# Ledger of designs, part 52: designed miniproteins, single chains, continued (2)

Each design is a single chain, and the fold is of that chain. pLDDT is the mean over its residues in the fold that is shown.

## One batch from the design tools (miniprotein)

Design m5786
Fold by ESMFold2-Fast:
Structure m5786 (fold): chain A 91 residues (1-91)
Amino acid sequence: VAEEFAKLVLEATERALDLVLAHHPDPAARADARAARAKLEANREAYMQRLIENAKKHKITPEMLEELRKQIEEEMARVEALLAELQAAAA
């Protein structure tokens, strides 16, 4: 559960940064996302360990993990919609 929580959070963060890199119309925003993605990759194990410790400290349950997964998918859809709006505004 704790490791599953950590993987879910890290993968969601990676997905969000990758969406900005692929779809954001602002080159500066893409540059910032690239830097953040590189920093995340360079420190991935440290972030993973911190997230595992946080999950254990907060006693994350399988039910909480499933709810978080749903929230992440909803947030990803919102990010994609926002990026589409920004692309339309930039055109």
Scores: mean pLDDT 79

Design m5787
Fold by ESMFold2-Fast:
Structure m5787 (fold): chain A 73 residues (1-73)
Amino acid sequence: DEELKELEKKLEEELYKLGKEHREEVEAALDEAGKATIAAIEASLDPETAERLINILYGQLVLARRAEAEAAA
C-alpha cells in the first residue's frame, strides 16, 4: 500500500519537527525508563540516526501528553 507508506513518511517528518521543537521540554519531563531508552539509542546508533529517531520519539511523547491532558480536562 503505497499511500500508507507515504502517510507514514509524512507522519515521521511531522513527528521529527515536533520533537525537535519541543526537545528541551520533553527531556526535562523524561522518567528513568525514558532516559535509559534515549541513552540506549545514542549508544547503539550513529549520531545522525540516533538524533533523528530520538526527535521522532520526542514528537510521539508530545502528542501522547497532549492527548492525556485533553482526556484529563
Scores: mean pLDDT 79

Design m5788
Fold by ESMFold2-Fast:
Structure m5788 (fold): chain A 69 residues (1-69)
Amino acid sequence: SLEEKKKELEKTLKEADEQSSQLLKDMQERLAQAGGNKSEIMAIVKEVMRQMSDQVDKILEKRAEVKKA
């Protein structure tokens, strides 16, 4: 049902928010350890951006399921 798909989307959004918060904390710690090393900083940023993109894709998939219901 539409209501069930909406609940799935809300759960996905909550999980994404929790994962994003952890990712940002881990990123801050890794950036502090990298200091002024540009190549290490760029590697960390690329990894975080990739993981954030994956979370967005999952949200979009669940939004599409709600629209179809």
Scores: mean pLDDT 82

Design m5789
Fold by ESMFold2-Fast:
Structure m5789 (fold): chain A 65 residues (1-65)
Amino acid sequence: PIIYGAGAIGMFEAVAAASKGAKKIVAVDKDLERAEAPRSLLLRLGMEHVEVIPALSKEEAEKLA
């Protein structure tokens, strides 16, 4: 799954995708720190099995997903 924007809604979507068995999530935000935030959240929740890939553009994210 691709998550657009790593704000509160994007964080919720990352947790929902991980809980539904997603193995890979691409997080898109123009701010790299925010694009990496879902990975940190999932690690804190014990969901280390999910690979989170930060992307700075929609086009980049679509190639990675």
Scores: mean pLDDT 72

Design m5790
Fold by ESMFold2-Fast:
Structure m5790 (fold): chain A 93 residues (1-93)
Amino acid sequence: MIEEKKKELIEKAKSPDPEEQRNAVMEAAQLPDKEARLEVLKVAATSPDPEVQGMALGLLARSEDPEAQEFARKLAEKSPDPEIQERVRLLLE
């Protein structure tokens, strides 16, 4: 079920291994259920790894969901990485 897959990917997104976190983002992007996909991506966007955070925020910004886009904008503004801030800003324009 989509709920079981969502829980699996959320657990991977919280993994201390950045590679597992990146895999969670990639798998979440392929989920057919929009709500489950966005929930996994929001968890991954809180990662301390800038590559994982950038990937998740970029996907949230491109989701066409106003709440997900606002979440991505606010979290990107708090990012210490100026490339993540610029990328998310450009995707939301």
Scores: mean pLDDT 80

Design m5791
Fold by ESMFold2-Fast:
Structure m5791 (fold): chain A 91 residues (1-91)
Amino acid sequence: SDAKDEEIEKKILESIKNKEPLPESLYEAATTETEKISLKIIDAVLQNKKLELKVKRNGREITITVEKGHIVVKGVSDDGVEGEREFDIPK
């Protein structure tokens, strides 16, 4: 539903803007695997917490690691290319 999606986006943006942990209500509202993964990554960034996630994409397993403002993705990139990608999280 549009209203639900807008409220989720608003709360995520507010947490990012204020550099605060994501509220539990966002996790309760998450219904897809992509939403849950996104919330975990954002929360780890906001809390400066180490996180390792294993997810399936295009029939392949990828590992996403978040640590100290840095994201490492191993397996299949967003471009569909196999390998390792590294991203610095902007402040």
Scores: mean pLDDT 66

Design m5792
Fold by ESMFold2-Fast:
Structure m5792 (fold): chain A 100 residues (1-100)
Amino acid sequence: DPAAEARDAFRAAADTFEEAAKHYLEGNVIEASKLSTAAGVLLAYARNLAPDDPEVDALIDEARKHYREAQKAVDNGDYEKAAEHFRKASEALRAAADRL
């Protein structure tokens, strides 16, 4: 079931963004960067499996917006702001999963 697989992938991406946020706050920048990249890959995978639903699409767009803002914050060395955006991306992805 592609919807069930998408749901599990959105939840995995959400968990991975939360781990990335934690590692950035701890100063483990290399590990956090790897986790952030892995979460982005999971998000792209889940998006490709998800059925067309305007509410799910809006939540995915919100998650992608927060992921972009988190990356900008990382580039500026603002790891607290990056962590906040990774957490918001995670929240949007959990909401998308709950709709599937």
Scores: mean pLDDT 90

Design m5793
Fold by ESMFold2-Fast:
Structure m5793 (fold): chain A 69 residues (1-69)
Amino acid sequence: DLEERWRRFERLYREVVTPLVEEEGLDLEEAEAEFDRMMAAAREKARAGDPAVLEMLDKMTEYLEKLLE
């Protein structure tokens, strides 16, 4: 279930990154736009079945989950 895995990753990433962007005084709107562009490209590669992208998605999701504990 690729769509479910991507939604989970996006949710966790935003939960972790949003407060960090705000703490650093960065432009939150620009950071979110950049993230959305990167996620669209990565999602397309994941749908094409790129195993490296799928493995990265799983590892990043685990990392973000640990940061929220």
Scores: mean pLDDT 72

Design m5794
Fold by ESMFold2-Fast:
Structure m5794 (fold): chain A 61 residues (1-61)
Amino acid sequence: MQISLEVEPLPEEELEALIERLETEDKAPAEDIEQIRNDREGFGVQMSKVRKLEELKAALE
């Protein structure tokens, strides 16, 4: 459903869950949450890269 040459963006479900966690658990500023929501795809791609780095670290250990 999405096309990416570098890293696949996070699925909408995971992205929404992450934003909700930032809003409810971390109490991130509303302005930061709004920025993330406005750049939802960019944030999803960046978080996907973070996850990929975590996966690579786990594999290499």
Scores: mean pLDDT 67

Design m5795
Fold by ESMFold2-Fast:
Structure m5795 (fold): chain A 87 residues (1-87)
Amino acid sequence: MSPKMKYAEKLLEEAIELLEKKGDYESAKRLRETQKKLIEAYKNGEITEDEALRLAALELRRLAEQSKDEEVKKYLREKARELMELA
């Protein structure tokens, strides 16, 4: 797996851990499913690395907008920006 995809996987894992730490288990589960689907789609040649990074960023942004925790919102928005800049 490419360095970009490994970075994205790790970044999503860290976001999942933050959501679980904050008690948002529903968002954590949703993000974990997104991570799994994106990695599988990339490995199967269904999407490009840049498409996977953009889709991950969109999901992080969506979860940020739905969150009422300002720390979570700021963290997820920053991580979404990092993925978009890498794509």
Scores: mean pLDDT 86

Design m5796
Fold by ESMFold2-Fast:
Structure m5796 (fold): chain A 69 residues (1-69)
Amino acid sequence: MPSALEIAEELLAQGKSGREVLEALLELYRKGEISREELGETVQTLIDRGLLSGEDFAALVAELERLLA
């Protein structure tokens, strides 16, 4: 199965926004397909690879606080 990172990279390559990528990763987390740790590591890896901007990151953090609170 593709990793959470591979899924996120594929969605970004398709022109999906960072928010759409986060929502896809959160659905995987809710279904038990990925752990909270894997979710956090995947987001950090996307930032490190330059696939998410600082503005995208800020928007994702706000959405994460709403969805994972």
Scores: mean pLDDT 72

Design m5797
Fold by ESMFold2-Fast:
Structure m5797 (fold): chain A 69 residues (1-69)
Amino acid sequence: SIEEKVERRMASLRAAMEAGDRVAVENATRDLELSPEEAAAVLEAFDAGDLDRALAILREAIRRKLEEE
C-alpha cells in the first residue's frame, strides 16, 4: 500500500536524521522533487534540530510523489 511505502521511506529518513546525516536529507529533497522553498524549510528545520517539522514536510512530499505516480 502507499501507507506502507511512506512508512518504510520515513523510517530510513528518520534514522539518517537522528544520525545527523545532512547529505542524506539534501538528497531526499532532490529525489522527492521538493520546491526550493520546501527544501529550504526541511534543511532549516533539520539544522535547528526540529526533526518533527522536517519529517512532516518530507512525509507529505513522499505521499505526493507516490500518489502522482
Scores: mean pLDDT 84

Design m5798
Fold by ESMFold2-Fast:
Structure m5798 (fold): chain A 86 residues (1-86)
Amino acid sequence: SEKEEIEKRIEEIRKRAEEILEKAKELPDVQSELEALANAALASADMARQYLATGTEEGIKRAKEGVEEAEKYVEEGERLAKQAEE
């Protein structure tokens, strides 16, 4: 179902954000930026989780928007981390 797909995306975002936070510890020049991006992703994922918990069509729609926003934050964090490692 769409709800199960969104729940899976939330879990993936959490894993990716945790990986960004681990990499941030070893990349002092971009640590604050990586932490900010990872925390923004986690906050958007938590909001998406809250919207899914409502069980409404509007809640599912807003949850989907939240995971899309969170995915952009983790993608930017992953990009920044890779550039800092190179």
Scores: mean pLDDT 88

Design m5799
Fold by ESMFold2-Fast:
Structure m5799 (fold): chain A 65 residues (1-65)
Amino acid sequence: DMEKKAEELAELIKELLSENVVSIKVTGDTVEVTLKNMTLEDTYKVLRAMGEALDLGLSLIVKEV
């Protein structure tokens, strides 16, 4: 169940930030996202994803390269 929710969050992030995603790793209830070329608009999309993670009881880790 938690892994399915984490995979659904990962898919949401791929949809919202398709141009920016370098990699996404799912480990249990944790989603790690590596992003590049972030704009202010992209930062707001990350904040939305963080809100979804909080609602689902998941951990979201965001890295920028």
Scores: mean pLDDT 83

Design m5800
Fold by ESMFold2-Fast:
Structure m5800 (fold): chain A 80 residues (1-80)
Amino acid sequence: MEEYGREAVRAAKEGDYKKALEAGEELRKQGDEGSGELARKAGELAKEGKESKDPLESDILLGVATLAGAVAALIARKEE
């Protein structure tokens, strides 16, 4: 789960936003109920990024969404 977050950030830095988007989606799907709210916010940011007319803004929003998803995964892992 954390690995998907790191992969998405790395892919975004390399300009491979498709990989970043896929990793973010996986984090969102694998989030448990404890992290569900943060995962939902990550999904909303990813949607805004995808709808952005500016490719750079889109990449940044998708990166932030992926980080939010990674944090949600970390919370889910700690909160049993």
Scores: mean pLDDT 59

Design m5801
Fold by ESMFold2-Fast:
Structure m5801 (fold): chain A 62 residues (1-62)
Amino acid sequence: SLEERAAELGRRARELTLSPEERAQLDALENKFLQALLRGDEAAAEAALTEMERLLDQVEAR
């Protein structure tokens, strides 16, 4: 589910050391995800999760 995927990404983010810029980007994407869920826009919610995953993957590659 979208909630399970969001929970997994949140767990990953807590285990990583994020720069202030990366944290701001993650916060913006989390807000985008929340707003999409509130609108019932499943496609936008999915896209926000995909962007969060890409950000975390890039951080892990450091």
Scores: mean pLDDT 84

Design m5802
Fold by ESMFold2-Fast:
Structure m5802 (fold): chain A 61 residues (1-61)
Amino acid sequence: MPSEEEWIAALKERMAGKSDEERAALAREMVDRMLAAGVPEERAEQIALRALLEYEEERAA
């Protein structure tokens, strides 16, 4: 089972060079994968949101 940090890192890597729409789709796909892996919905959404926020912060710099 990937850790929360591993899920965040994997999602951020997949979002690199992608459009805003593609990043949103990847985040939803990652939530679905986390749910399939037994991660609670609330936690899966928080992990995906954190990855998106961290990516946007890094992009803004």
Scores: mean pLDDT 78

Design m5803
Fold by ESMFold2-Fast:
Structure m5803 (fold): chain A 86 residues (1-86)
Amino acid sequence: MELEELAERLREKLKELGMPRLGERMAEIALEGERAAREGRLLEAEIQIGLLRIVAGVLKVIGEDEAAELILEMADLIDRLIAEAR
């Protein structure tokens, strides 16, 4: 699945959960991470992945497993792009 599709699904899910601003910010972080990875800014991309994984961990703690899984899928996709750029 393309990152844009995952980001949109995350926005919809977090909006349903009453957290639309979090959804927008996480989507922004993921898309910026993908851009950084594609542009060879690997350290910046890894920082964005770290932020995504921290937020996913918090969402799991509060019981929002589906939203956490969407964020982790986006982080894994960016991580794959970093691996391909080496």
Scores: mean pLDDT 85

Design m5804
Fold by ESMFold2-Fast:
Structure m5804 (fold): chain A 74 residues (1-74)
Amino acid sequence: MAERAAQLYEEAARALENGDIETFLEKVVEAAKLDPDVARGIATVLDVIGYILEGNYEKAIELLRQRAAEVRAA
């Protein structure tokens, strides 16, 4: 589960890099559902959306990749 959640966060980050918001939403929601820490998964989704609304895509992508690494390390 943890590895699949990490992969989905990475896929969400890649979708954002490509400007594919629909794929990003699909992947990030699924990643949060499979996150070993559901509360942290939800917080990550909310923070990422906040950065997107600010136009800060670099920070949104960074946060998704950071969460993927944290999930793999746990």
Scores: mean pLDDT 84

Design m5805
Fold by ESMFold2-Fast:
Structure m5805 (fold): chain A 65 residues (1-65)
Amino acid sequence: MVMEALRQYAEEAAKLGYTQLANDKVKEAEEALKEGPRLGRMTATEALSELTMKIFEAKRAKAAA
């Protein structure tokens, strides 16, 4: 499920220093899910995309250092 993926990627992002962003994105998706399943899935998918890009960039930078 997209929410499970979002939570997993949020934990990874938090470990890479994006704690505030990760917490905000998960909370937004959980609040959207309370309003409706469709809105929750859309919000979680957008958040997952953003966190995935941040994780990729951070890991690439760390590997290059």
Scores: mean pLDDT 79

Design m5806
Fold by ESMFold2-Fast:
Structure m5806 (fold): chain A 96 residues (1-96)
Amino acid sequence: MIVVDERSREAARRIAELLREAAEAAREGNLEKALELLDEAVEIARATEAELGRVTPASLTASMAEIAVAVILATNGSAEELAEALEKAAEQAEEL
């Protein structure tokens, strides 16, 4: 089991919130807003990794969401596929 400190839990909550908002924006067809919210989640992940000197489960979740979204966009995927990927990442972050 990975021990999660309080700072990692705070980051996980914020990452989950941003990823849920990104999923909603993607469903509404607002790709620009969805990508901005995803970028904010990744920035929080990077800042947390730098602060703690290690990768956390939440920061890994944000990075995996970024990769999944990049693959969907590169393969001309749908807004629904983007929203689903972002929602799954948010749910995973909420469990931390």
Scores: mean pLDDT 79

Design m5807
Fold by ESMFold2-Fast:
Structure m5807 (fold): chain A 69 residues (1-69)
Amino acid sequence: SSEIEQLEKEIAELDKEIQELSKQGVAKIKEADKISPEDGLKASIETLRKIGDLWNRILQVRSQLKQLQ
């Protein structure tokens, strides 16, 4: 159905966001680590938290998709 296709597209878009955030996060962590190990750790935790939020959104969309299948 068109609804299933729309949800699958949303999951694909969220996955791309995670990939981009991961790439940007690695660069940001490297720059922060040059300042101090504490700043590097803080940047790492912030990046992981944001990725976790996107993963939770994917799980919600996947749950909705399962109800339509």
Scores: mean pLDDT 84

Design m5808
Fold by ESMFold2-Fast:
Structure m5808 (fold): chain A 85 residues (1-85)
Amino acid sequence: MEAAFKKIEEQGKKYGKEDAAKQAIELAEAVLAGDWEKLEELVREIARNVLKLDDESVEEILKTLRENRELFEEAVRKGIETLSK
């Protein structure tokens, strides 16, 4: 897992997307910790400040996340496993 996070950080630095890489790592850590409250806060922050979405779109994303938590967790776990190679 730490190896996957280092690869994400290195790719972010290489392509000038260090902030996006750190956000991806924070989201992955929240999912793996089962800290869904922190995950929702991070998603809300990214959607508003980075993606510049309106409040209605942000709430729709959070609703989709709440309804599909298992699929989201599985996707994050598989992504980390793939990057750990």
Scores: mean pLDDT 72

Design m5809
Fold by ESMFold2-Fast:
Structure m5809 (fold): chain A 78 residues (1-78)
Amino acid sequence: MSAKELAEQAIKLALEVMDKAGDDIKLINKAIGAALIAIGAQFTNDEKTAKEALRLVAELAEELGDRKLAEEARKVLE
């Protein structure tokens, strides 16, 4: 999987965390940070940083209590 494809998945899943976070401003801000890391990885063609963004999204999905979303992020890393 390319850095672009990994970053696109990280951005998509980070947006889902933001949408499901409701009024949890701290979780929303963390998800925004993960999305920005993914955007940077896409523009620099950095596959390692794109994978780090996906790991952050998986951790944020676990904080959200969305086990399915965390599993979706982890599957992209395989």
Scores: mean pLDDT 86

Design m5810
Fold by ESMFold2-Fast:
Structure m5810 (fold): chain A 79 residues (1-79)
Amino acid sequence: GAEELEREFERLEEELRALAERLEGIARLAAEVGIGMGRIARGVGLVAGDSREEALRRGIEVLRKSLEAVRAGEPLRPL
């Protein structure tokens, strides 16, 4: 349910935050921007009339892609 999705969202945000603390320069900025993009994707879903779960799934996907990109040294893209 939504509680499990909230925990997954928070876990991914925490992983990106932990990476940002260990990275420098543009790589740190990419991790920070990734967190922001996940939060924006969730917010846009809520404003657009998505359910709480749908909005969380959207944010989780963005956070997962951002985490993968930061770990790989790849550029971030909005979804």
Scores: mean pLDDT 83

Design m5811
Fold by ESMFold2-Fast:
Parts: C-alpha cells; structure tokens; sequence
Structure m5811 (fold): chain A 115 residues (1-115)
C-alpha cells in the first residue's frame, strides 16, 4: 500500500514537472496533470492539496536532485555551497514570488529553472 502510494505520488510529480515545463504554472491545471499521470483528479488531490502544493513539491524534488548531483560532481566546498545557495534562492523566488513572476520584467529566472 505505501509502495503503491509512493509510485502514484512520483508519477504525479513526473507528470506535473512535464506539464509545468510545457505550459507554465498559470496555464497548467490539475486536470492536465491528472491526464498526463494517467490518474483521476481526485487521486491527485489525495496526494497534493492544491496546484500550489504540487508545484512546490516539483521544485523541492528538482532542488534535492540538483543538490545531490552537485555533491557528487563538485569537489570544491566553496563552489558547492555557492551553487546550492543559488538553487535555494531560485526555489524561494518561485515559492514566494508567483506575483513577481507574472511580470515579465521581474520574472527573468523563469527560463533558468525550466519549471
């Protein structure tokens, strides 16, 4: 049961990352993500309370994957910390600054994170 729930959660995150990357946050709906994941809208809501929570989860997973890659690839401790801080800053901007990102003049980080 826990294994099946985790598989479904990961499938939803994979679909969400793809759809958000293709359509952006504003144009993406929970229905689009459910269709891409091959599950019902109700199933998505069982794992994530909102589109905002799902978007945060996608960002968090990408952040964790990149942190691990940096740890394995970069031997210099200062450079490693610098890159991790840059990723954390980008994550925080997207999580807090959805209103800032709706203005194209302010949302320049959008393309860098590809979400």
Amino acid sequence: RREKAERTRQAILDAAAEVFSAKGYTATTIRDIARAAGVSVGTVYRHFASKDELYDAVLERQYQEEVERIKETISDERERQRKITQLETGYNIRKIGLDLLKDPKIGKADKEFGL
Scores: mean pLDDT 71

Design m5812
Fold by ESMFold2-Fast:
Structure m5812 (fold): chain A 84 residues (1-84)
Amino acid sequence: GPDDVIDASFDEADVEGSVRLLRYLWRRQGKDVVPALASLSRVHDETLKVVAEMFQEWLKDPDLSPDYRRLIEEVLKRSEELEE
């Protein structure tokens, strides 16, 4: 279906490029990038997996706000449900 075509066009290199850009934005904007990454995780299954990996790393940050922690935990739960 249409979703299969969109997923098939999402190359691994394009996902890496998007992740690099978002890590660059994180450096400039701090953790305010978390809501933007959470939104991207809802667009494609492959993007969800990449965002989930990044969020697992960021979850270790002691300065992480409770609101951002909740968003990260929701994304990680969705990634786990997708693999079922």
Scores: mean pLDDT 65

Design m5813
Fold by ESMFold2-Fast:
Structure m5813 (fold): chain A 64 residues (1-64)
Amino acid sequence: SKEEVIKEIRERTKKVSSTLSPEQQQQLNAVTETVIKAIEAGLISPEEAFSMLDRVIQELQRRQ
């Protein structure tokens, strides 16, 4: 369900967020909220949502 996907996205973001700077946390939170809204609107698939988040997380972790 969409609710289960959103829950998994939020849990993953929360876990990663603790390893990031405050500025990076703001960036990740902004992307996470955008992705969640797109899922709720039916604009992207769960696979697309996770792919986008993985890319952003890797980029932010690389810039630590």
Scores: mean pLDDT 82

Design m5814
Fold by ESMFold2-Fast:
Structure m5814 (fold): chain A 113 residues (1-113)
Amino acid sequence: SELEEVEKAVDLAIEAVRKYINGEMTKEEAIDELEKKLRELGFSQEIITAAVEIANLVIDTIDLMKETDDPEEKQALIDRTIATIRDVLRYLGLSDEQIDVVVEKVREFLESI
């Protein structure tokens, strides 16, 4: 299923971000491992590019969220990141249903930190 493929890719992107947050990997190492894993699993270049872009955006958002204790500013950072992810995925040709699955998982993850 194309939807299940997208769900698997976003789960792997979130796993890579967790390794960065936990101090197990640098941003570069986490992104490189994610790209390698998706390639080894046979994902398309479009899905690999999408997952890498999402992981980069999410890491940058987490770093910015650490710089503020203002809940309103944190929510604005999350909302901006979600809007950017929607635009990237639309550009890459994902369906609205695929985009909604990715966005929901990323939002839940960012709000859990």
Scores: mean pLDDT 89

Design m5815
Fold by ESMFold2-Fast:
Structure m5815 (fold): chain A 61 residues (1-61)
Amino acid sequence: MIIADSDLPLTKEQAEELIKAGVKEVSILVPDDLPLVGRGFGEVEAILKKAGIKVYVNREL
């Protein structure tokens, strides 16, 4: 699954829906200059990882 920067920050509710849907991997596309921490992603990443979901971060040009 790919999540673009336009879908950030994810809410906790959205993270729970991904877990419920049985998602096993999440790939996030972000602009090269955008820090994920400043978008509230840290809490969502923790929820996803605790559920056993692999999180990959890919930076765009």
Scores: mean pLDDT 64

Design m5816
Fold by ESMFold2-Fast:
Order: sequence, then structure tokens, then C-alpha cells
Structure m5816 (fold): chain A 60 residues (1-60)
Amino acid sequence: SLEDYKKGLIEALEAQAEDPSLTEEQRKLIREGIEKVKQAKTKEEIDKLMNELSEKLSSL
């Protein structure tokens, strides 16, 4: 289900945010991504948000 998909991604992102090697900017982006995923209404929106997050993290 969409809710199960969201739950799995949010748990993974929360775990990633606990990585001590991350910069504060990277941690902030991940936490903002979590909030956006919570508000998303389709899997396609979630996939787009995850791709955007990945690109932003790669640019830091």
C-alpha cells in the first residue's frame, strides 16, 4: 500500500539522518524530505521527491 511504502522510506531516511558523517545541510535536507514524503498522495510523487533528495545530497 501507499502507506506501507511511505513507512518504509521514512524509516530508511530517519536511519540515514542518524549518520554522524553527515553535514548539518545534508541532515536538514533529509528531514525536509521526510516531511514532504509524509504529505505526498501518490507513489509517483514520492519517487520524484526521493530522486530530488538524492540529487541535492549528491551536490553537497
Scores: mean pLDDT 86

Design m5817
Fold by ESMFold2-Fast:
Structure m5817 (fold): chain A 75 residues (1-75)
Amino acid sequence: SNEEKLKEAIEHMLRVVRHAVRHLRSRGWSDEQKRAALGAVIDGLVDQYQKTLGFSEEQKKEIREVAEKELDRLL
């Protein structure tokens, strides 16, 4: 279902954000540098979800908001 696809996309996005933060942290990146880099990654993934999975602008916004909230929590 569309709801299940959205949930899976959110779970995938959260895994990507968590993995990327851990990787950049291990490389000594500052919180400001991590925020900028992850912001670009989040935007790129959300755009790809719309193009490949057919998500609406509302669904894109939901995925982005969840990802940005998790990024703020990790920094």
Scores: mean pLDDT 86

Design m5818
Fold by ESMFold2-Fast:
Structure m5818 (fold): chain A 68 residues (1-68)
Amino acid sequence: SPSKKIKVQVIFKSSLAGNKDKMKLLIEKHGGKLLSVSGSVANAELTPEGIEALKKDPNVLAVYPVKQ
């Protein structure tokens, strides 16, 4: 059973703006779930381990936990 997922905001490189499929793929690759997209910013649910892995992705500028 997956334990605690955290709601986060993922800031992708501007080159991914409007590319929802690629943002979804990158989030799901790191065990997350895409909730919504606006431009190059995605709202997602990820484990702490998934957040750490996603922060190291070359397409990702930042990952910020949001209010739960």
Scores: mean pLDDT 83

Design m5819
Fold by ESMFold2-Fast:
Structure m5819 (fold): chain A 86 residues (1-86)
Amino acid sequence: SSMAQRMIERIRRAQAEVDEAARTLSPVQTLLYAGSIDVLMTMEWWTFKTSFESETPPELLAQLEQQLEDFRTRAQAIMAAAEAAR
């Protein structure tokens, strides 16, 4: 669906934002920014599921859940590296 496609794009944008922060910001700024994006993505995912879970094909929902899990794994790794570097 168009809403699922917007969610895919939002996850990709969040990954790009966290990656850019890790390259351009100080460790403490990276930790704060990556943490903020992780929280925002959790809230946006909850909102998507509340509004569109019943309208989203189960296979596409599973793909979105996997993409979000991949994002969280990457963000957590970046946050851990930033914490170690400060």
Scores: mean pLDDT 86

Design m5820
Fold by ESMFold2-Fast:
Structure m5820 (fold): chain A 127 residues (1-127)
Amino acid sequence: TVEEAERLLEEGDRLFKEGKLEEALEKYKEALRLLYEHAASPFLVGKALLNLGDVLFAQGKLEEAEEYYRQAIHLYETALGLDPKNEETRKALAEAYENLGRVLEAQGKLEEAKEYYKKAEELYKTL
C-alpha cells in the first residue's frame, strides 16, 4: 500500500541518520517499488528517488546519485505542474536542485552545479 511505502520511507530516513546506508537503501528501494505498483503521486515517487540519491551520494556513487536526483526533479516538476502553488512541492524541488548541484560539484561539473544552485535559490525566495 501507499501507507506501507510511506512507513518504509520513514524507516529508511531513520537508518540513514544512523549511518546504516545499505539498510536505508533497501528500505527506499522497497518504498519505490510499492509507490510504482500503486501509481502513487509524483511527489511521493520523487521523495523516494531523492532519498535514494542521498544514500548513493553518501556512499560515493556520484553518477548513480546524479541519475536519481534528475529523476526526482522530473517527478517534482510534474507534481508542481499539477499544483503550482504547493509550498511543500516547491521546497522539495528546491532541495532536489541543491542536492543535484552538490553531486555535480563533487564530480567537478562546476558550471552545471552553479546553475542548479541558482535554481534552488530562486525557488527558496518564493517560499
Scores: mean pLDDT 88

Design m5821
Fold by ESMFold2-Fast:
Structure m5821 (fold): chain A 70 residues (1-70)
Amino acid sequence: MEARARELADRVLAEIRRAIAEGVPREAIVASLEAQRRLSEEVIAKSTDPEVVEEARLAREVADRVLAAL
C-alpha cells in the first residue's frame, strides 16, 4: 500500500504543479485535496467493507502526501 500511495502521490503532485504553473490557484487545489481527505476519513470510520476501507485509506494517504509536498 505505502509504495503504491507514494507512486500515485508523485504522479498527482506532478499534475498539480503543472496546473499551478498554468494559473490554477493553489488555494483551490488545497481545498479540493482537504475535501477528498475528509471524505476518505468518513468512509474509513463508517464502512464495514474491508475493500472499501482499503481504497479509502489509499486515497487518504495520497492526499496527505500531496498536501505535505505543497
Scores: mean pLDDT 83

